# Designed miniproteins, single chains, continued (3), part 2

Each design is a single chain, and the fold is of that chain. pLDDT is the mean over its residues in the fold that is shown.

## One batch from the design tools (miniprotein)

Design m8037
Fold by ESMFold2-Fast:
Structure m8037 (fold): chain A 60 residues (1-60)
Amino acid sequence: SLEEELRRHRDKILDRIESKTQEAVQLYKRMEHTSGDEAARLQAEYEKILEEIEKLRKEL
């Protein structure tokens, strides 16, 4: 049914948001203990994941 398809789609998006949120938290923790070029790289990865999370949220 359409309702079951929509529920499965929503569940998959929510699972992806959760996984990416956990990745963002780990990157943020790593940034607290880094400096220089490595910190800049982690910051860029963190911002990329946040953008991906926002795109997924718009699909809900």
Scores: mean pLDDT 86

Design m8038
Fold by ESMFold2-Fast:
Structure m8038 (fold): chain A 98 residues (1-98)
Amino acid sequence: SVLEEILKLIEEGKIEEAKKLLNEALPTSKDPAQLVLAAAEKLLELGKIEEAKRLLAENRHLFPPIAQPALDAFLESTELEGAQLGVIQLALAVEKVT
């Protein structure tokens, strides 16, 4: 799947290639918020907090209103543990509308 390909590129350190593929996949994705969230979670697993924050901030408009408080909390996080908790809360908020 496109998601698996994006996650593989992130794992290989090809962040810019992963972002290009993500941007190409978003218009045809059945759940674009989930796709962006999965990519951000993978970036956090690799310790790339600032890249995960940038990705979610750039795609803020794809997240439902109920998820916005969790997204704001994530973007305000300054440490990896806080960012990981924030993304879990964001994932739960997105799931509630699907």
Scores: mean pLDDT 80

Design m8039
Fold by ESMFold2-Fast:
Structure m8039 (fold): chain A 104 residues (1-104)
Amino acid sequence: SMEEVRRMIELMIQSVERAIEEMKENRDNPKKARLIAEQTLGVLFVAAAVGRLIFPDSPAVARTVDILLEAEARFEAHRDGSVEEILAIMEELRRRLEALLAEV
């Protein structure tokens, strides 16, 4: 249902927000901050894959996958980047998911 897809996206946004907070707490530990971002993206990709199996005809779920692929591409381009650059990527991911949620 649309409500279940909406709830999935809300939980994804919450996960990204928690990751951003944890990364900010670990600004002095770049390896840990990067690991938090990588693990969060991994979990979101698994959630999106499950979403596609449960809601195969959902345009919103398909768009979630596109948003995550765009975030991953930016993360790879900034692999040697600062914690601040990775935080900017995660904050953009949050904004894109929030924009998608507003359309569902």
Scores: mean pLDDT 87

Design m8040
Fold by ESMFold2-Fast:
Structure m8040 (fold): chain A 66 residues (1-66)
Amino acid sequence: MEEKGLKSREELLNGAPPPQVPSEASRYTADSLRGIGDAIDKGLEVYLSTGDREAFDKYIASAKPV
């Protein structure tokens, strides 16, 4: 049976309680981290395609906490 074969799935349903995300403070932190990651990815893509270190540095600077 599929359910019996999937121990991890059964543990998610019975053993692991649903992830409870506290409100706005947690959202703020997660959103901040996403912004930093996105800026780094964009800077890296520009650097890899053009070799422009200054463009990369600019994207990293834009990732500063806002």
Scores: mean pLDDT 59

Design m8041
Fold by ESMFold2-Fast:
Structure m8041 (fold): chain A 71 residues (1-71)
Amino acid sequence: DKLKEIAEKLERMAEAGRGVADTLQEEANKLLKTDPSKKEEAQRLMEAAQRVREGADSYEKIAKELKKLAE
């Protein structure tokens, strides 16, 4: 049904968002190991990763609510 389809799309968006957040964290860690003077830049990347994760968590929460409503 339509609600389940929307929920599955939101879950895919959440998964993609977490992948992006993981990549941002990996880049921040690489930056810190390669150039310790870039600590502030690395912190900004980690902050961006956290914001993306929060968005992904929100999408997953809505998806779970929609799946329950569809039952």
Scores: mean pLDDT 86

Design m8042
Fold by ESMFold2-Fast:
Structure m8042 (fold): chain A 80 residues (1-80)
Amino acid sequence: MITEEEVEQGVERLLAFLDKAAPNPSEEQEKKRKEIEELLKRLKRALLEEKWEEAERLEEEIIRLGREYIKLAEEEKKRK
């Protein structure tokens, strides 16, 4: 069973990864990070309530936004 502790550790690791990818985030990157944080809170709730289908949909959305966040960080590197 997924525990609250495991979910919290996963969230912290993901957010730390995003922060390392964009140490000086643009306003657009900051907005996407906040959207990811909101979705992670919803994912945590869905996992704790054992709403697996909802959790799966939220995970897909988080992955999509995370990919967009990384692409923004890559474009910022090209601006050198």
Scores: mean pLDDT 74

Design m8043
Fold by ESMFold2-Fast:
Structure m8043 (fold): chain A 86 residues (1-86)
Amino acid sequence: RREELRKRAEELLKKAREMGFSDDDIAQLEGAIDRVLEEASPETAEEFLDLLENILKDYEKTGDREVATALALIAAGIALSEARHA
């Protein structure tokens, strides 16, 4: 369900805020997530959220927020590319 994916995305964004992501990073991630949830299939959106969760887990180990944000935006771009083929 799309609303379940939206709730999961909101939980991940909340976790990112708690982990010290900036308001600008959060705004970029939120915009990318919104587009994936609107345009991608539920399957692709789920895969993207799984990847985002892993990116946040890696950030907990490395502390490189800029790399984490960049990887999340790249993942969103890939998901949106897949949406065009679905």
Scores: mean pLDDT 78

Design m8044
Fold by ESMFold2-Fast:
Structure m8044 (fold): chain A 72 residues (1-72)
Amino acid sequence: MRIERIRAVGPAELRAALDRAAALAPPELAAQIRAERDAVIAELEARGLTEVVISLAVKDGRVVAVQILPAP
């Protein structure tokens, strides 16, 4: 298993990065990523944050876990 980190600045980059992660994930995780995508973007905008780090756990070329953290 490998951990990939992606920096995303602003809602458009975050949306694109999460859409890519969902495309590589199993259907259940992809549905979770899509459901969380809009909520995370709304929360970041409410908090005045513009940058995040997306951590992807990858196994056999597939995304198996996702974590989204505000960038410092």
Scores: mean pLDDT 75

Design m8045
Fold by ESMFold2-Fast:
Structure m8045 (fold): chain A 80 residues (1-80)
Amino acid sequence: AIASVVLGKDGKILKSEGLKLVSKKGGIFTLEAKVGDSVGEVVVKINEDGSYEVLPLGDAEVLEVKKEGDNVKITVEIKV
């Protein structure tokens, strides 16, 4: 299944489809998606220069990280 999120540069969630913010600590955000018995997480780190690092965990795979103006759109596949 496909899930996505749009994050502002301060890590504010502007739009979310299937991804839920489960933790925010400093510049590090953890998002979770559940599809049936599959659970995927995406860890997003916002660096001091405004760049992003994205790490998929569990059943999640990153399909796309796209810059949308001052925001970033992250699209992931949850393996079922």
Scores: mean pLDDT 77

Design m8046
Fold by ESMFold2-Fast:
Structure m8046 (fold): chain A 90 residues (1-90)
Amino acid sequence: SEEKKFEELIKKAKEGDVEAIQELVEKMVEILNKKEITEKDIRKLIEILKALAEATNVDFEELFKTLLENAKESGYITDEEAELLKKEFE
C-alpha cells in the first residue's frame, strides 16, 4: 500500500539514505504546494520533518516548535490547527 511505501521511505531516510531523504523533501514540497491541505497531509508532513531532523541530527522538538510558532504568526495556521499538530507529534 502507499502507506507502507511511505513508512519504508521514512525508515530509510532516518538511516541516512540520501535517495530516501531527497524523495521525502519532494513529498514535503508537494504537500506544501497543495491548495487544500488535509489532516492526513499534516500527519505525513510531521513524519517527514521528524525523519529529516533525525537524519541531520537536528533537535526535532525545537525545530517543530519554531516552525509552528512562525506558521501561526504568519497566519498560515490557526491556534486550533497548531494544537492538532502538537497532538500528532506526541
Scores: mean pLDDT 73

Design m8047
Fold by ESMFold2-Fast:
Structure m8047 (fold): chain A 64 residues (1-64)
Amino acid sequence: MKTVKDPISGYEIPVEKFKELIKKNNGKYVDPKSGKEFDSFDEMLQETADRIRKLVEELKKLLE
């Protein structure tokens, strides 16, 4: 079975469970770690990418 991995938390969810979360929330995607709702899978991925980008910027400042 395929899984979806949250790149920031490392948490993996089976695709079947992910589909159940979508159905339960009227077609909205829910991040299981934060509980935040997204209207699309792409929005969830973009939010995750933005969080990673901010963490990289913070780390860069610490390493200076």
Scores: mean pLDDT 63

Design m8048
Fold by ESMFold2-Fast:
Structure m8048 (fold): chain A 55 residues (1-55)
Amino acid sequence: ARETRLAQLREVRAELEKKAQEDIKKSNPETQKKIKAEYDRQLAALDAEEARLRA
């Protein structure tokens, strides 16, 4: 149901945040820039899906 999908989106978001932080710690500045850009893009996609589920 919708609640199950919202719970999944929260888990994906938490996993994404953890992965981005770990990758940033061990990356050079150029790679960190790319990781941040990809992270922001993926967060925007998750936010859009959550908005659709609540609409």
Scores: mean pLDDT 80

Design m8049
Fold by ESMFold2-Fast:
Structure m8049 (fold): chain A 78 residues (1-78)
Amino acid sequence: ATGSATPTGENTALVTTTGNADQAAFGATLGAALAASKGGTGSAIQIGDNTARVTVEGVSGEETAKAAAEGATLGARL
């Protein structure tokens, strides 16, 4: 499985994973949770088996995307 995350706004990132559905979904969820944990306020929602949307207010889009990408990559490896 592989994971990616891209900033879609200053406080929003879209996380997408591919491959094994269980690991990919976990990777997306972990990426969303890590982005939310950067001290912002917002939501981390899985919107498909391999996709999660992260919206975090009070955290820059770059930090949100970085955390989401790291989580997606880590989760996709599991």
Scores: mean pLDDT 59

Design m8050
Fold by ESMFold2-Fast:
Structure m8050 (fold): chain A 116 residues (1-116)
Amino acid sequence: SVTERALELLRRLVEALTSRDVDLRIEILDEVNALLPTQHPAVLLLYFLLTGTLPVSSPYYEELAAIPDLEERARKLAELLGLDPEVVVGLLRALEAGDAEAARREAARLEEQLAA
């Protein structure tokens, strides 16, 4: 399913971003781009974590583009996708810090929300 594929990509994304593996990040972004036509919440979240924004074709693009602060954009995206904003922001902070243990913990919480 799209959900199962997105959860697999989330786990790979955590490893790519915390290890700063540029090649793996590009590979994951290519796979996320292929899934974008589904407009699935997990796919939109993955795109945001990789790029800091949403695709222009997304109905949420304009709302996010109006917010200059990355963490506030993350909170707004979480609200729009029905996810816990503190978990999404926590994951973003852990990824930026390269904190693999914190990133895996927050990603696991997101997996539970996205699988529901």
Scores: mean pLDDT 87

Design m8051
Fold by ESMFold2-Fast:
Structure m8051 (fold): chain A 88 residues (1-88)
Amino acid sequence: ESLGLPDPAATASGVQLAEIIEEAAKELGVDLSEEIERLEKEYLEQGVPEEVARAIAVALAAERYAKEDPEKGEKLREIIREKVAELL
């Protein structure tokens, strides 16, 4: 069953990206926690595994925030981009 996971690299990358997004949001003083919790709950109720549900929720919350506040959203994207570049 666990060995049947077809894309372990994508799952690991998603979790790492979620951590980077949460750190970037903290640096900006942006609170995404409520939106993340709401989205994570929705995906968990659909049977998505906890780690994947969290990663999707964080990424989607950040994207929605960027659409609602383009100025702060661009700053958030810039910090995420910088942190990702440091890990490469």
Scores: mean pLDDT 73

Design m8052
Fold by ESMFold2-Fast:
Structure m8052 (fold): chain A 67 residues (1-67)
Amino acid sequence: VETEAKVVRVPRSDIVEETVDGAPMGFSRKTGQYGALRPGSAAGGQLLLVTMDWEKGSAGTRLLAEA
């Protein structure tokens, strides 16, 4: 079923970047989501913040931090 993967775009400045155990992590102040930061494609030099909902074990939302 297509529920989704809702892609939310946020400016890079809305992502609070930090390093946790050597991994780049990000917290989105606008959505309150926290997850691993990954470099986006060369399409825009974007950063992709991936979130996971362990409590549901399934649902998740992707955030794109725009350059």
Scores: mean pLDDT 55

Design m8053
Fold by ESMFold2-Fast:
Structure m8053 (fold): chain A 75 residues (1-75)
Amino acid sequence: SLLDLLKKALEEAYRANAELIARHDEIIQEILEKLKNGIEPSAEEQEELQRATEELARAISEAAGRKFREMLAAL
């Protein structure tokens, strides 16, 4: 099914971007730790999180889209 192919393309995209995902997770963990301790994240830290999130979302979407089109072409 198309959904099965899309799922496989997404799994490949996550694997291909494992380092970027790990970096993004580190940023989230640092911000969560601050919030748990009642510390407000700085504007700079919030901007870094937004930028990292947008970059990761774009990288995953583009990689998944490319892989999905490749798989469809192979049918």
Scores: mean pLDDT 86

Design m8054
Fold by ESMFold2-Fast:
Structure m8054 (fold): chain A 62 residues (1-62)
Amino acid sequence: SMEMEKLKEEGREIAKKRAELLGIKDPKVIEEWIKNVEKWIDENPEEAKRVLEAEKEVLEKQ
């Protein structure tokens, strides 16, 4: 669905921003983190929606 696609896009961007803030530069580590985030969204879409909204607010202040 378009909503699920949007959540995965937001999840990928948040994971990338968190990796940058934590100084994680290994592409393999970042790629696995993104895959885990996408799987979590697929399995828990309602929770993912709430969590990603909260994380976006935190990261916007960074």
Scores: mean pLDDT 81

Design m8055
Fold by ESMFold2-Fast:
Structure m8055 (fold): chain A 61 residues (1-61)
Amino acid sequence: SAFDEALARLEALRAEAERRGDAEMAAGITKAIQQAKALHAQGDLAAALSVVDIAEQEFRR
């Protein structure tokens, strides 16, 4: 699904941040993943995808 693909992209960015030793970035991405999952669980797919998009823009290398 679009949501699963979006989460996979954030999880890949978190793994990259962890490999670089960027603990603050990894923590920020983890928070975004948790927020997106919570919104998706509430049925708000648009808000969940928006959280992912904002996080990708903020944490892009």
Scores: mean pLDDT 84

Design m8056
Fold by ESMFold2-Fast:
Structure m8056 (fold): chain A 66 residues (1-66)
Amino acid sequence: SALQEAMARAGALFAAEVERLLTETPAEDLTGSYEQDAEHASAEVVGPAGTVRAEARADGTVVVER
């Protein structure tokens, strides 16, 4: 489905940005959150070096913010 495809794309981009944060920040100093329903999924990681957010929607929209 479009949401599942968007989630896969958002997840890959999000993982790459979180991996970048982990080169600068211990994992213990990062706080993560995740939310999903039938029409969207969002994830956020917050740390002293910055914040990464990702969102996927049922219309296929993918947003990743750093």
Scores: mean pLDDT 80

Design m8057
Fold by ESMFold2-Fast:
Structure m8057 (fold): chain A 84 residues (1-84)
Amino acid sequence: TEEVLEEAARLLQEQVGLPEERARELAELAYRAEQGDAAARERLKALLREVAEELAASNPEAAAQFRAAVEALELGEANAALRG
């Protein structure tokens, strides 16, 4: 799993141009959120929004993808609440 996180961080650096610290933080938070860590999920949404704003001028397609990821996470939370 650690190797998967390292590879994800590398791809974010190479394909999107994120700094190493940002790429590693995103990969780690995404992994923890998938494991059901609610605090990691909230931090992931906040970081995705911040990165989207940073990328808006230089990489608008990546910015749009990160915004879409936030919307998907929010929809997942709403759907889980409605299914309870």
Scores: mean pLDDT 74

Design m8058
Fold by ESMFold2-Fast:
Structure m8058 (fold): chain A 85 residues (1-85)
Amino acid sequence: SLKEKALKKIDEAIERIKNATTKEEILKIFEELYNWLVKQGLLSPEEIAELEVVIETIRKSTDVEAAKEMALQVLESLRARIAEQ
């Protein structure tokens, strides 16, 4: 199902971000997942707006670990929402 594919892609992105060592790697992984979710119609307009703010916050961050923690928290919340629907 599309839901199962989404959960798998989110789980893979979470693991890739956990192992990322640069802000550029975190951004690439997050943006690849975000673009796929948008293309599949899996995000509300409110979620799109929130994720765009997260992407910009990560891009402007000078703290890789803080950026990583933010990305992981957001993806774990998104995973929980998709899993419940």
Scores: mean pLDDT 88

Design m8059
Fold by ESMFold2-Fast:
Structure m8059 (fold): chain A 92 residues (1-92)
Amino acid sequence: SFLSKKPDEEFLKEVEERLKQLIDESRAAAQAGDVDRLNEIADEVAKLMRELEKKGYGEATVLASLALMQIAVDRVAALERQGKLEEYLKKL
């Protein structure tokens, strides 16, 4: 817990707003083919997800995990735009 006076609902809304901002930034980076920016956004969300999970914020952790999945989709789109998707698929 934050030791914050905010109710859990207000905290969840703040997490939702931050994740929506990061998803919008991810989509813009994907449209630009900016894989480096997508990596930075993914790292920010992954760090947030780990902090939320460690504190036991289950619903907020699920929202962060869904945001990471959306960023992964955006990353695939960016790799396609760079012509690098096939190179990465061959490593699997």
Scores: mean pLDDT 80

Design m8060
Fold by ESMFold2-Fast:
Structure m8060 (fold): chain A 98 residues (1-98)
Amino acid sequence: FPLPEKSLLTEEEVVKLLKEWYERIKADPSLRPQVAGEISLLAAMKLFTPEVVIKAAEKLLKEYPNDKLLADVILEFASALGVVKEVYELFKKYNIEI
């Protein structure tokens, strides 16, 4: 869908999206394929930079340091964006085993 010129999502908006996806899957695991589809569509729209995604992921990993489901959601988003390597470095920094 067409967006205004400067429609890049902020770090806070990316945090909100990741947290919303995480909470939806936590409440109903059957929604995982639907969330994966939403992640792919959002990534295709190029609404944000890799830097913003990495910063948002780091903020959430600090808030939920032992949550494997959140780490999985972050990794799925990173995979769709092509920033898996950068997210693995964050997981290593915060001692998250995949």
Scores: mean pLDDT 74

Design m8061
Fold by ESMFold2-Fast:
Structure m8061 (fold): chain A 66 residues (1-66)
Amino acid sequence: DEELKKGREAAEKAIESVGGSLGEILRRWAELSDQMKSLNSEQTKQLLEETLEQLREEAERERARE
């Protein structure tokens, strides 16, 4: 599903914007992928949206420190 794929790409970009290490990015993505395997499409979209929102909040905190 292209919509879910776009959500994943947006989440990865948000993680990169906060300067996370590659290992941390891969670990978090692996956890999301494992959860997605047990969820239906609606739950998967919700999980991706919530994760993206959390990453956005973290990025805003990082910018406030600049």
Scores: mean pLDDT 65

Design m8062
Fold by ESMFold2-Fast:
Structure m8062 (fold): chain A 115 residues (1-115)
Amino acid sequence: SEILKKMAEKMKKLIDEIEKRVNEAYAQGKVDKATAERIKEAGERLKKLLEPMINGEPITPEQAKEIYEAAVELGNLVAKALPDDQETLDLARQVVMQARMLYELSKIAEEVEKK
């Protein structure tokens, strides 16, 4: 689906920007190494879960739920690490909102296919 591919590509760009900003925060001493590594691990995991959509493959509601749960985990890690960085928090919020929309749309698509 072209729509799912575009959503996944947008989410990947947001995750890449979050990882960049967290790495910059680490370089400035605002975040410890272990926290920066956990955020990178969560971001890389989420990007891997998005690969089927980027390749134009359909996803199941179960896969969309896993993407949403991974997005929430990334958002929570960012909020805990950088609570005063409004720009990085807004990027994390956008990732979570897009993943939630994906999950809701995946459930609707499955219901339509059953009719």
Scores: mean pLDDT 87

Design m8063
Fold by ESMFold2-Fast:
Structure m8063 (fold): chain A 88 residues (1-88)
Amino acid sequence: TMGGITSLLREHNDLRGRTTRLVDELDQLSDTPELRQARDEALRLRREGDRLVERGLTSGGTTDMLKGVDLYRRAYQLARDALEKAQK
């Protein structure tokens, strides 16, 4: 339904904003190869997620949108875990 798509886009935008904030924090703490690798991987997942959401929107395909949101969840988790390990 249209409501389902709207909810999915809202989740995508929320996750994108949170992921961006975590990546920015991680970038400021990127003094080790491990932290830099986590940052780069999170950015890669975010870019791929953006591409899939855009494809889903242009083609009307919910499958690509769902995959894109899933990649954002993975990027968020990766960035959060890296920051958690870097703090303390």
Scores: mean pLDDT 76

Design m8064
Fold by ESMFold2-Fast:
Structure m8064 (fold): chain A 53 residues (1-53)
Amino acid sequence: SLEEQLARAREELIRAHDEVLEAWRSGKPQEEVDALVARHREAVARYRQLAAA
Protein backbone atom coordinates (compact mmCIF):
# COMPACT_ATOMS: atom_id res chain seq x y z
CA SER A 1 0.00 0.00 0.00
CA LEU A 2 1.01 3.65 -0.34
CA GLU A 3 0.97 3.97 3.46
CA GLU A 4 3.48 1.10 3.81
CA GLN A 5 5.67 2.56 1.02
CA LEU A 6 5.66 5.96 2.77
CA ALA A 7 6.62 4.35 6.10
CA ARG A 8 9.55 2.51 4.46
CA ALA A 9 10.65 5.63 2.56
CA ARG A 10 10.54 7.63 5.82
CA GLU A 11 12.72 5.02 7.57
CA GLU A 12 15.23 5.12 4.68
CA LEU A 13 15.27 8.93 4.81
CA ILE A 14 15.94 8.89 8.58
CA ARG A 15 18.76 6.34 8.16
CA ALA A 16 20.38 8.34 5.34
CA HIS A 17 20.14 11.54 7.42
CA ASP A 18 21.72 9.82 10.45
CA GLU A 19 24.55 8.47 8.26
CA VAL A 20 25.36 12.01 7.04
CA LEU A 21 25.41 13.36 10.62
CA GLU A 22 27.62 10.49 11.82
CA ALA A 23 30.04 11.04 8.90
CA TRP A 24 30.26 14.74 9.85
CA ARG A 25 30.84 13.86 13.54
CA SER A 26 33.48 11.19 12.82
CA GLY A 27 35.42 13.33 10.32
CA LYS A 28 34.95 11.06 7.30
CA PRO A 29 36.74 12.11 4.08
CA GLN A 30 34.85 14.70 2.02
CA GLU A 31 34.32 12.17 -0.82
CA GLU A 32 32.49 9.80 1.56
CA VAL A 33 30.44 12.67 3.03
CA ASP A 34 29.45 13.82 -0.49
CA ALA A 35 28.31 10.28 -1.39
CA LEU A 36 26.18 10.06 1.78
CA VAL A 37 24.68 13.52 1.11
CA ALA A 38 23.75 12.37 -2.42
CA ARG A 39 22.03 9.25 -1.02
CA HIS A 40 20.14 11.39 1.51
CA ARG A 41 18.96 13.73 -1.29
CA GLU A 42 17.72 10.69 -3.25
CA ALA A 43 15.83 9.44 -0.16
CA VAL A 44 14.22 12.89 0.29
CA ALA A 45 13.16 12.99 -3.38
CA ARG A 46 11.69 9.47 -3.14
CA TYR A 47 9.72 10.34 0.00
CA ARG A 48 8.40 13.59 -1.52
CA GLN A 49 7.31 11.80 -4.71
CA LEU A 50 5.42 9.13 -2.73
CA ALA A 51 3.85 11.75 -0.41
CA ALA A 52 2.62 13.73 -3.46
CA ALA A 53 0.97 10.67 -5.03
Scores: mean pLDDT 84

Design m8065
Fold by ESMFold2-Fast:
Structure m8065 (fold): chain A 74 residues (1-74)
Amino acid sequence: MSLAELEATVRALLAAGASEDEVRTVLLSAAKSYGPEAERRVREVIDEARAAGASTEELADRALAVLREYLAER
């Protein structure tokens, strides 16, 4: 899955009122497909967002930003 396809999928899920668990599962599955370092970074950001009481939308935005940064490093 490309990052653009992932972003479109996540935005569609948020618009449909998907749960945090559904959004988190999609983000982590996509990150894992990019590699263990991508999965680690996304997991850390999701855990930080949850600890901070962030909304599902904020959590998704932070995870997508981390994936964009990771892919830009290569």
Scores: mean pLDDT 83

Design m8066
Fold by ESMFold2-Fast:
Structure m8066 (fold): chain A 61 residues (1-61)
Amino acid sequence: MSPAEAAEAAARAFIDALRNRASSEVVAQHGAALGAAVRAAKESGDEAEYRRAVEASDRAG
C-alpha cells in the first residue's frame, strides 16, 4: 500500500469511527495511523503522494 493509499484508508476509518461514536482510543489509533501515513508520504519525496495524503487528512479534520 502506498503512503497516500494508507492515508486515505486511515482517514476513512477515522471518519467512520467518529460517526459511529467509537471509543476515544479507537479514534486516536486511526488518527495516529493517518498522521504516520502523511509523514511517510512527505518523506517519500513524491509531491503527488504527499498532496494526496494531505487531501485525505483535510477531509478527516
Scores: mean pLDDT 82

Design m8067
Fold by ESMFold2-Fast:
Structure m8067 (fold): chain A 79 residues (1-79)
Amino acid sequence: MNLDDVLKAELKREGDRVVLRLYFKSKESAEQFAAALAQLPTVEEVRIEEDPERGAYVVTAVFPRDKAHEFAEALAALQ
């Protein structure tokens, strides 16, 4: 399951945006979660990056600060 593959989570506020970064131990879990996030209308950007230092895959989601509640509700539904 995607959450069992999560190594680390980071949430940063950058001005009027919020950046969520989730570190996954498997590429498949990262891709599945990124695809689910990309379906959310509140999300402006979804990226998958490899973290070679940790051998992990990072899913980055960017959304507006004023949509934080809608994003949190949608994210909870994916868990």
Scores: mean pLDDT 75

Design m8068
Fold by ESMFold2-Fast:
Structure m8068 (fold): chain A 102 residues (1-102)
Amino acid sequence: STITVSQPKEVRGKVGGTVTIPASYTGDKSLVDQIRLYRAEDNRRLGRAFGGDASNSDKGEVVLTDLEKEDSGRYVAVALKGPEGEEVARGPGTELIVSEEG
């Protein structure tokens, strides 16, 4: 079966605070070694990995600390295979909204 990556549509945080963005996948576990979160540069392009690697499980989470308003944007979970990080599947993206009031 194909790999499907799931993540929440939206997460809200406050400036100076901490937020957790969870991600998970379903399908053939032999095809996935890790899940990473990437900040989207636009609606199709992924930029630098953000928050580091999730564990070698079908579920992971990324904790973002010391939030700034500039951290607002779309974060895409990507299922990766092998030491070079081949993309197997990507999620629909989570919109992070950072505000003064949370």
Scores: mean pLDDT 74

Design m8069
Fold by ESMFold2-Fast:
Structure m8069 (fold): chain A 72 residues (1-72)
Amino acid sequence: SSSAVEEETLKQLLDVLDQGKEYSIKNNDLELFEKVVEILIERAEKHLSEEKLKEFKEYVEEKIKEVKEKLE
C-alpha cells in the first residue's frame, strides 16, 4: 500500500522532472535532461515502492520522448 508520504514524494519527483523538461527544452540541452532523469531515478529507487517506481519510470519514458521530439 502506498503511504501519503510516498505519494507526496512521487509528486515532488514528477514536478522536478517537468521543470527539468521545460529548462532543457528552453536551453536546447538534451544531455542536461538525461542527467536530471538519472538523478531522479536514483532518488525514486531509494524512496519509492516497486509499484510507484514503475509508474515514475513510465512517466520518465514519456517525458524523454517529448523532449527529444521538441529538440529534433
Scores: mean pLDDT 84

Design m8070
Fold by ESMFold2-Fast:
Structure m8070 (fold): chain A 68 residues (1-68)
Amino acid sequence: MEERKQRLLEKAKEIIEKIKEMDANGVPEDERAKFWYEVSKTFEDREAYSIAITALKKGKKPEEIIEE
């Protein structure tokens, strides 16, 4: 398996857990947007974020989204 796919999966899973944590703690949307803007420094970070959001919206695992 390519190293890039492994990194994307690991980052996407961490992003999903962080989103769930933010939801549980009632973090406002503006603070969430600022946080994600600040930590998404590379194209790979943004790609992982996209995979995480798509997985959550579709109710699928990040592994299933990457295979698409």
Scores: mean pLDDT 76

Design m8071
Fold by ESMFold2-Fast:
Structure m8071 (fold): chain A 110 residues (1-110)
Amino acid sequence: SMVEEQRRRIRAILAALRADPLAGPFLNPVDTAKYPDWLKLVKNPMSLSIIEDRVRRGEITTFEELERLLSQMHSNVVVVNPEDSPVYAQAVELYRRAAALLAEAKAALE
């Protein structure tokens, strides 16, 4: 079914993103012991592990829902970090790769 195919492709996109060399800072929630002001600056914390858990729980079933959470993860980093920081550049490039994978997955179901 289309629902099962979309679910398989969502899992494949997440697996590809987790395996990406740029994924390190985005794999797990930010350590608030090291960055105590993080939760004051970021109202909707997001990471690949949080997204994966929500997919596993059946809370993310569409490409649009996945795109929204990936966009939140990207936005959190680019709002908090200077444009010339390495993590800013990593967030921009990882999201570009995520957008390409989403576009490819959507096209494959047309």
Scores: mean pLDDT 86

Design m8072
Fold by ESMFold2-Fast:
Structure m8072 (fold): chain A 74 residues (1-74)
Amino acid sequence: SMATLEEIVAAAVAVGREALAAGASADEAFRKAVLHAMNLMVERGIRDRATRSEVIHRIALELGGRELPVPPPP
């Protein structure tokens, strides 16, 4: 559901922002956020590639607009 995706993105972005506050680089903060999101998605049974790509893209935008490879179309 949309609420579930927004919750995952928000939790992951919070992890990334905490890493930045602790002195991590933008790259390290992004990787920590993505790893956290991946763990939450596995726990919730979200395995489709399009949804995973959307979550990762949203995290990149929220943490600083970092350019990511365009995901392949579904």
Scores: mean pLDDT 77

